# Designs tried in a protein design run: designed miniproteins, single chains, continued (2). Part 115

Each design is a single chain, and the fold is of that chain. pLDDT is the mean over its residues in the fold that is shown.

## One batch from the design tools (miniprotein)

Design m7976
Fold by ESMFold2-Fast:
Structure m7976 (fold): chain A 100 residues (1-100)
Amino acid sequence: SSLLKEIDKTIQEILDVVKEGLANNEPMIEIFDKVEKILLDFVEKHAPGLVPWVRRRIAAVRAEIAANPDDREGFLRLLEELIALVVTRMRLDALDKEKE
């Protein structure tokens, strides 16, 4: 589906931002600011009804990153889990819309 292709493109954009930020030794919270913008712009475009839920999940992840600013492994795990959760929820939302 076109949604799956756009998901793959957005994941790649996020991964590129994370890879560049880490290579440049950027603060992880600043890398996360860029990821947050990409992810929210994507959700607003494709599943606007999920934006409030996604914002709450982002806020929780942001708080954990801020509490552990030097934990790169934890940062990458939190990003992987957030992306997987949002992608799964968007795919479920798309299926629910097909049933209506």
Scores: mean pLDDT 87

Design m7977
Fold by ESMFold2-Fast:
Structure m7977 (fold): chain A 58 residues (1-58)
Amino acid sequence: KKREAGEEVAKALNAQGIPAEVDPETGLPAIDVDRVGLDRALAGARQAEEMLKQKGVL
């Protein structure tokens, strides 16, 4: 359940040009800050948090 939500969110972020992968230990999406820069990564993290809350993971 948690990993499925993380995979969906990571896929959505990647579709928006924010490179993200699922952390195998937590099942949550991890954003590649080095590739997108800090501002874009923060925007992506905020979006990921909202999506995870909507899925009942956070």
Scores: mean pLDDT 73

Design m7978
Fold by ESMFold2-Fast:
Structure m7978 (fold): chain A 69 residues (1-69)
Amino acid sequence: KVEEVRKLAEEGKIDELKKYLTSPDPEVQAAAAEALARKGAPLSDFEKLATSPDPRVQAAVGRAVAARL
């Protein structure tokens, strides 16, 4: 449901986007992380994803952090 994540990002619904950070789908988690990074969410919001074993989620978090350095 990556499309719903993109829709929520366009609508600026940050709280709804944060709910997708706990999604069982790693593609949805990665999309939510990228959307939150673009909205300027604090790095603490990505801590939930730092424990994910999925490389796509880890890559998305890494890109979000790098973009802010």
Scores: mean pLDDT 71

Design m7979
Fold by ESMFold2-Fast:
Structure m7979 (fold): chain A 70 residues (1-70)
Amino acid sequence: SKREEELKETVKLLIEKMVNAAKENPSMTDEEIDKLTEALIEKIKSLPLSEEVKKELIEEVKKKREEVIK
């Protein structure tokens, strides 16, 4: 649905903001990045999205975390 697409785009924007914050803040620890990652995953789980879309977004969060930590 169009609403589901809008929520998906909002989550993607939040993921990009997390990545940018980690890249621009050299004092940010891996533990802090993990906390942001877990907070985003919990937020995604709480949204009125299909389980398939939730899984896709959670996988994107985890992928972006790996890019930032390495």
Scores: mean pLDDT 81

Design m7980
Fold by ESMFold2-Fast:
Structure m7980 (fold): chain A 60 residues (1-60)
Amino acid sequence: VAALERQAAQYERGAEDARANAERSLKLGNQDKAEEGRRVAERFAERAAALRAEAERLRA
């Protein structure tokens, strides 16, 4: 369970970083990279949520 929580935290940080990079790309006029980074952030956030849910299920 602790391993799932640690992995979820890593994906949460990855989502945050990807979101920040997407914003930076948008400010530089790179809409394609901004969109890509936003999608990466979404996928990381979804994965983190799934790992959190799995950890909760295993603790019950």
Scores: mean pLDDT 81

Design m7981
Fold by ESMFold2-Fast:
Structure m7981 (fold): chain A 72 residues (1-72)
Amino acid sequence: MREEIRRKALESSENSTRATKEKKYDAAFEYSKSFALYLRSLQALTAGKDEEAARLYEEGQRLEAKGKELEK
């Protein structure tokens, strides 16, 4: 769980940077929001708030998917 969320956070950060370099600012913005949600999910998990961590992770995945659609 923690390793997966951490990997997802890193991927969203990298995708945001790449999208910015490609001038796909709408996608970059969605990836940036996804990154923030994955970090909040990790913080919630560390605090023992598993339900909140899961909710934040799902929201992060939705924004990551939106970023990918905007890149098309």
Scores: mean pLDDT 84

Design m7982
Fold by ESMFold2-Fast:
Structure m7982 (fold): chain A 74 residues (1-74)
Amino acid sequence: SLLEKLKSKDEKVREEAKKEIREEVLRLAEEGRIEEAIELLKKAKEAGLSQEEYFEIETEVGIKALVDAVERVF
């Protein structure tokens, strides 16, 4: 799994996993699956994603969630 690759001893495998996780989280957010995007991001943080990388992705997801919420309410 992507989360298991984040724990790899191979730095190249970890860097690849980070990119794949970022792409998957943003894809879920783009599809309006915000809850799933946040859960995956939270699991990635627990698996070794840096605080800086977590914050960057979380901010982008938050922006998409806000846009979706506004469009749903009004």
Scores: mean pLDDT 78

Design m7983
Fold by ESMFold2-Fast:
Structure m7983 (fold): chain A 86 residues (1-86)
Amino acid sequence: SELAEFEEAARASREVAVAGYLTASGLIWLLERIKEGVKAEDEEVLEELARLGAELRERAAGLEQPELVALALEALERARELLEEL
């Protein structure tokens, strides 16, 4: 299972957990905006995505490893659900 492989890697590496959390959360944000009809090429969308990335990075820095892994897994599951709705 890819999810189990990610969980093992994320528990062994904080960098993997952070990368998973940021990637999945960013994907959720982008997919939700696309479903609302927002154009991904808009300059404002890229600026908002960059701001979100910085905010998520700061939040991740303040989290304990187990909490960060749990949030990354939750975000990955939510991203999967949104992709299935596409």
Scores: mean pLDDT 80

Design m7984
Fold by ESMFold2-Fast:
Structure m7984 (fold): chain A 73 residues (1-73)
Amino acid sequence: SARIDALLAQINRLRDEAKKAGNEKLTLELDVLEGMALISAGVGKITGDDDFALARAEQLLARAQQLMADAKA
């Protein structure tokens, strides 16, 4: 799904920002969220129904954005 791929790319970009900033803890947390999103995308491919995978990816991206915001506060 192009929508899921776009959400994954957003999480990946946030992880790269954390890595460039030298925040090892945040980078690890974002790596975990990306892994969870990839698993959800795989489930969507197996079931042929993207609804679960999309909802999960959106939730994980929102969590990633919150972690980035908290780290900058």
Scores: mean pLDDT 81

Design m7985
Fold by ESMFold2-Fast:
Structure m7985 (fold): chain A 59 residues (1-59)
Amino acid sequence: KEEVLKKIARLALIAHGVSKEEADEIVNSAKNIDDLLDKVEEITGIPKERLLEAVDAAL
């Protein structure tokens, strides 16, 4: 589940103009899942609830 969330986070960041290298750095530097969701929401504007729904749909 965590790996799927990280993959979706990378794709969301890239889709919103973040480079692949920078997206990987953001995802890998996150302290935990909540920190990662906060960073993705701040950068992309996608609410955390929507990211979690995407993970559930992908599983």
Scores: mean pLDDT 78

Design m7986
Fold by ESMFold2-Fast:
Formats: C-alpha cells, sequence, structure tokens
Structure m7986 (fold): chain A 102 residues (1-102)
C-alpha cells in the first residue's frame, strides 16, 4: 500500500539524517537530503495524503536544523534526540494519514 511505502521511506530517512547529524553535515546538506525524501514520499502519496506529508517534512527539517545548530549537544546526542523527536512526528502523521483513508 502507499502507507507501507511511505513508512519504508520514512525509516530510510530517519537512519540517513541521524548519520548525517553524527558526521556534522551542514544544514544546507540536511535540507537537500530531506527534500529528496519528501519528493519520494510525495510520489507514492495520494493527493489527500500529500499536504500531510508536506507538513511532516517541514517539521522534520525544523527539528534537524534545531538539533544541528545546538552547540551544547555532541553529534551522537543530536542523532539520538532526532530519532526520538522523529518517532513522535511519524506517530502523529500516521494517525492523520489513516484518518484521511477512513
Amino acid sequence: SSLDAIRRILDELAAHIAEMLRRNFSNERLEEVIDRYRARAHAVASPAERPIIDELFEEIKKVAKELNEDKSLTPEQRAQKFAERFLELVRRMMERLEAVRA
């Protein structure tokens, strides 16, 4: 299903961005990579799902950028906090996607 495809894309995104945060990639590179995953998710999403995907990806960018700019955190701590916040964002998004299908 498109929902299963979106879940796989999001799992891949989570691992990729966590690794980029560990390796101190720039915000510009993080945003570029997130936008590529957004395009992939958008391509498999229905028209009704696309606004929800767009909102999720803007929140993912915001979280990644905030953590990447936090000089009090180590790269590993940034990756761990991203994973935690990402899981909560995905949970809320999945609930909204399921509601649109009902």
Scores: mean pLDDT 87

Design m7987
Fold by ESMFold2-Fast:
Structure m7987 (fold): chain A 98 residues (1-98)
Amino acid sequence: SSELEERIRKLEEELKRLAEEYAKTNDQRKQMELLIKMFGLRLEISKLKAELTGDEEKVQAELNRRIEVLLQQAELDLPPDLYAKFKEEVEKLKKKYG
């Protein structure tokens, strides 16, 4: 629907904004917060895309690839304590969108 397409577009614009903010920051706590927000947006966008297209397998495959990139980035950029907090918040988001 046009409503779903508009919602997806706005979430993709927000995701791009967060990615740009992530690239500009060296604050590790802010990096963790931005990665958590980006993870949540990826899950929400994929849920809406699956609803819009009906192609759940294709949408899930793209989501899995995008999520793997975010997880790898978090492991590289975050110290162990912040990475543990990131993983805790990510598991909560997966339960909300699964």
Scores: mean pLDDT 87

Design m7988
Fold by ESMFold2-Fast:
Structure m7988 (fold): chain A 78 residues (1-78)
Amino acid sequence: GNMEEAKKLAEQFKEEARKALAYLKENPDKKVVEEFKVQLKGLSEQTIKLLKELNAPEELIKEVEEFTEEVLKELDTL
C-alpha cells in the first residue's frame, strides 16, 4: 500500500496542528481558539478518511485520533 504517503499525511496533519496550537498558546484569543477547534475536527476527519483510502494501518488512524483529542484538550485550557 501507500504506507509512505499515509505516514506523510499523518505527520503533516500533526505538524500543522502543533504549529497552530503553539501560536494560540502565545497569542490567546477565545474566538480564534473556538474557530480552530472546528477546523481541527474537520481536518482530522478528512485526514482519517484519506488514511482509510490509502489502507493505512488501524494504529496510524488511532494515532491521528488520539493526537486530535490531546490538541483539543490543550485548546480547552486556553
Scores: mean pLDDT 86

Design m7989
Fold by ESMFold2-Fast:
Structure m7989 (fold): chain A 72 residues (1-72)
Amino acid sequence: LEARARELLAQAQKAIDEGNLKEATKLLQEVSRIIAELRARGDLETAQRLAKEFYDLGVKLGKEALKLAKAK
């Protein structure tokens, strides 16, 4: 699960950098599900670390979406 989540986070980062915000959103939703599964299994430390990286990418995605919405 951790290796899969890290692969998805890397793919989401590339999608954001390429302006593919829809793909980035799907990838981050999959990461969110993996974090929930890790918490359910009791892997709280791994889940917390992945949640931090997930949050940082979510903020970046939100900033890019706002730029498009403002027709900047």
Scores: mean pLDDT 78

Design m7990
Fold by ESMFold2-Fast:
Structure m7990 (fold): chain A 98 residues (1-98)
Amino acid sequence: SFLEKMRELLEKLRERLEELEAEARELAERYPEMEDEIAELRAELEAAREALEELEEAIRNKAPEKELTLKFATAAILLAGVEFSVRRARRLAERLEA
């Protein structure tokens, strides 16, 4: 039950990561002047991807519930950080168009 819940949550986090990666790619293509901001965003995306890979490995190895919970929390926090950074980058892009 708990392991099945962790697999479900991992899948949802992965889908969100893929969406955020696509948004970062779109911003990079449309706003080359935002190179530095996009580089920071890409570094955050890489950290989030690594955290999700660690969570997947822990799920595959049937790690203790405490370890799974901490790795899930880490991945979720990093992904939330990416989401805020994407919103910040979009606001910067709007300022460049205005």
Scores: mean pLDDT 88

Design m7991
Fold by ESMFold2-Fast:
Structure m7991 (fold): chain A 64 residues (1-64)
Amino acid sequence: DVEELVEYGISMGLSREEATALARVIVDDRANPDRPLRGDVDGDGVVGREDLDILAQRVLDAQK
């Protein structure tokens, strides 16, 4: 669910808006498996919390 991913992103230090944007990318990719995955940043062919972790860390690192 988008809400679970948003709460997870907030727990990592993202703003609600940042967490929502990343969560929607992941949920959209999961809902549309017939197209190339935009959120599959770890290259394992699955879009999930691991990809959210990588994306969230990139956002946080850019803000340091």
Scores: mean pLDDT 69

Design m7992
Fold by ESMFold2-Fast:
Structure m7992 (fold): chain A 61 residues (1-61)
Amino acid sequence: SVADIQAEIERLEKELAELEKELAKMKADPSTDPRTIAITEARIAVLKGAIDFLKKLKEKL
């Protein structure tokens, strides 16, 4: 349902905000493994893509 799609968008937006906050902490710590930073950036990109896709899907329903 449209309500289920909206709930998933809100869940993903919350997860995105938490990951962006964690990424900022990782970048502030010079001991952080660059690979961990790259993986976190990739996860953020995937979440942004998923949110965009679900918003477009919701508009079609």
Scores: mean pLDDT 88

Design m7993
Fold by ESMFold2-Fast:
Structure m7993 (fold): chain A 95 residues (1-95)
Amino acid sequence: STALYRLGPRLQALYREVTGDDRTVVTETELDLAVMLYIVDKKLFDPENPNVVDISDTLLGELLGVSEVDLNNWKEFMERLRQSAIEKGEATRIE
């Protein structure tokens, strides 16, 4: 079954900013898409290497405790982001 997540206020604000949708409950795929749209909209790509994203001054960097992400490792990045958001009370997985 597709995993569902209830978004805390900061992730919901991010989701709304990039999608125009005020939903609090999203699928794993919808959350993944919103995070990618956020990176694109904020122009967080490294100009010397477009596979590297600077997240140091973002909610994403705060949740993970890292300054950058490699898009070649997107699946691992999103798995870590979802887990960290749950651990920090910024998201809840719905069973």
Scores: mean pLDDT 83

Design m7994
Fold by ESMFold2-Fast:
Structure m7994 (fold): chain A 70 residues (1-70)
Amino acid sequence: MKTKTINLSGKVDKKKAEELKKEMEEAKKEGYEEIILDLSKLTSADEAFEEALKYASDLGLDVTTVGGTL
């Protein structure tokens, strides 16, 4: 299984959520099957962040979050 870890910090607004969606889409194209999102440094997230997580699941990526609660 090919796994990618993405670190998120500060605020995830609409722009950062779109960047995250693009990064996860590129990971899927590169053959990654699992994404680990490190939320330990996340201070806040917009609704767009939850939409990005759903988008990753729709792409067939197994998404795991660590280090925080949303």
Scores: mean pLDDT 80

Design m7995
Fold by ESMFold2-Fast:
Structure m7995 (fold): chain A 93 residues (1-93)
Amino acid sequence: MEMLERIREALERGDVEEAVELAKKFLESGAPMTPEAVRLVSEVARAAAEAGDIEEAKELVKKAIKASKDNKDVETATTLVGTAIYVIGLEID
């Protein structure tokens, strides 16, 4: 999946802004939320929150939850809820 590889590369470079933009494009594309996609978008949201971009992190989590609405696996739910709690925790602290 070309977009997921580009997102991973941006994260590995520390280019959080590019990773956020690519993750938004991926979520808007309607591509299936595979376990890899869920984990990668969650990593982007955490990186954005750590960089102080809490609003972008919240939007990524919200869009990822919506895109994963039909996913029935506990791993997806646990990853997205955990990411949401982490992002909110950084805003409160």
Scores: mean pLDDT 81

Design m7996
Fold by ESMFold2-Fast:
Structure m7996 (fold): chain A 77 residues (1-77)
Amino acid sequence: KGIELVDEAVRAVREAGVSPEVLERVEEAGRQAKEAIKLGNYQGAADGLRGVADLLEAAGAPKEVVDFVRRKAEEIE
């Protein structure tokens, strides 16, 4: 179920200890991805999580966290 995959991705980011500003943006993107899934827009949700992974990579988050979020996007698509 796509919503569970979004929740897993957002939880992994919280556990990675990123800045509160980055975490707020990730949580907002997660909310938007869940709404996309509710509307049947799985591509939009996957693209949203890829955007989160790109944001995390730019912010210097660990590669393992970035790769995990990208994998969750692939599973939703």
Scores: mean pLDDT 85

Design m7997
Fold by ESMFold2-Fast:
Structure m7997 (fold): chain A 61 residues (1-61)
Amino acid sequence: PDPRLRRATITVDGKEYEGTVATGPDGRALGSFTVDGKDVHVEATVSPDGKSATATGPVPP
């Protein structure tokens, strides 16, 4: 079984963040990264090569 957690570059509102992407059992991908000491989770679309992801939902406040 392939690891569902992958280190990737996550693009949010045109900015790139280093983080981890997790693919859930329902096929949704979640990006996790830290900004200003806060943990952020966003729904994301992973690139075909698994090296990057683009946020598809709103960034939490």
Scores: mean pLDDT 69

Design m7998
Fold by ESMFold2-Fast:
Structure m7998 (fold): chain A 91 residues (1-91)
Amino acid sequence: SLEEEAKAAIEALKANPDDMALWRRALEAIRRLEIEKYGKEELVEKAYEALLLLREDPSRREEALELFREVMREEGYPEEEIEETLALLEK
């Protein structure tokens, strides 16, 4: 399932957080799950593009984090989950 794929990708990333290929895998799996769950493909894709840009271009960090926060709020995520997710991205 998409949930199992996302969980597996996140666990692999936790084992090696500096691996950009594992970051891409985790973000791709989560993006697919979010699209399936909420059906807002364009917003989800833009948010995850911003997350990849955050990792690849630190100069866009503040912009990327704010865009991701806004999309998660629009999707109805509680603030605790948003902040936990952003904290992982800042490591």
Scores: mean pLDDT 72

Design m7999
Fold by ESMFold2-Fast:
Structure m7999 (fold): chain A 84 residues (1-84)
Amino acid sequence: MLDEARAAGKAVLRYSFTFTVDANGVLTLNSFSSESDSDPRMQDTRDAIERFVQEMKDGSRLTGWQPGPTFTLTLEGFVATDAP
């Protein structure tokens, strides 16, 4: 999907989050990576994702999860790069 979006001339925003759930069901952010094209039209989306990362790091709000192995959540967004 990302490769196809880039081939179609779209700016790409992708963030991957790796989480661990502790024995109390608290979700913690273990690692974070981003693959995002630098495009001003995505600034609001990047800001929204930064707020989401901060919420995930809080941990205390993210309870009730089933304890288990580390898992990854990926968020993807696309913006057309072609101007008329």
Scores: mean pLDDT 63

Design m8000
Fold by ESMFold2-Fast:
Structure m8000 (fold): chain A 83 residues (1-83)
Amino acid sequence: SAEDEARRAGLDASFAELDVDGDGVITREEFRAWLLEFVPDATDEEIEAAFRQLDKDGDGVITREEFYAFVASVVPQWARVFD
């Protein structure tokens, strides 16, 4: 649907904003910068906890797949967009 396409486009845009250097992964530094746009008062401990939730394989970066999986887990209706 148009809504599902808009959701996918929004997530692709958000990932692109997070992936500032265009390497296809999100670093902790890029994630911190993004999160502070929405939660300016976030502590380093809160940011690190959020990053660990997204970095499921522990490689120190967030892949596009991990980011999409996270969004799908908190917004289940978006799961259909990634299938």
Scores: mean pLDDT 67

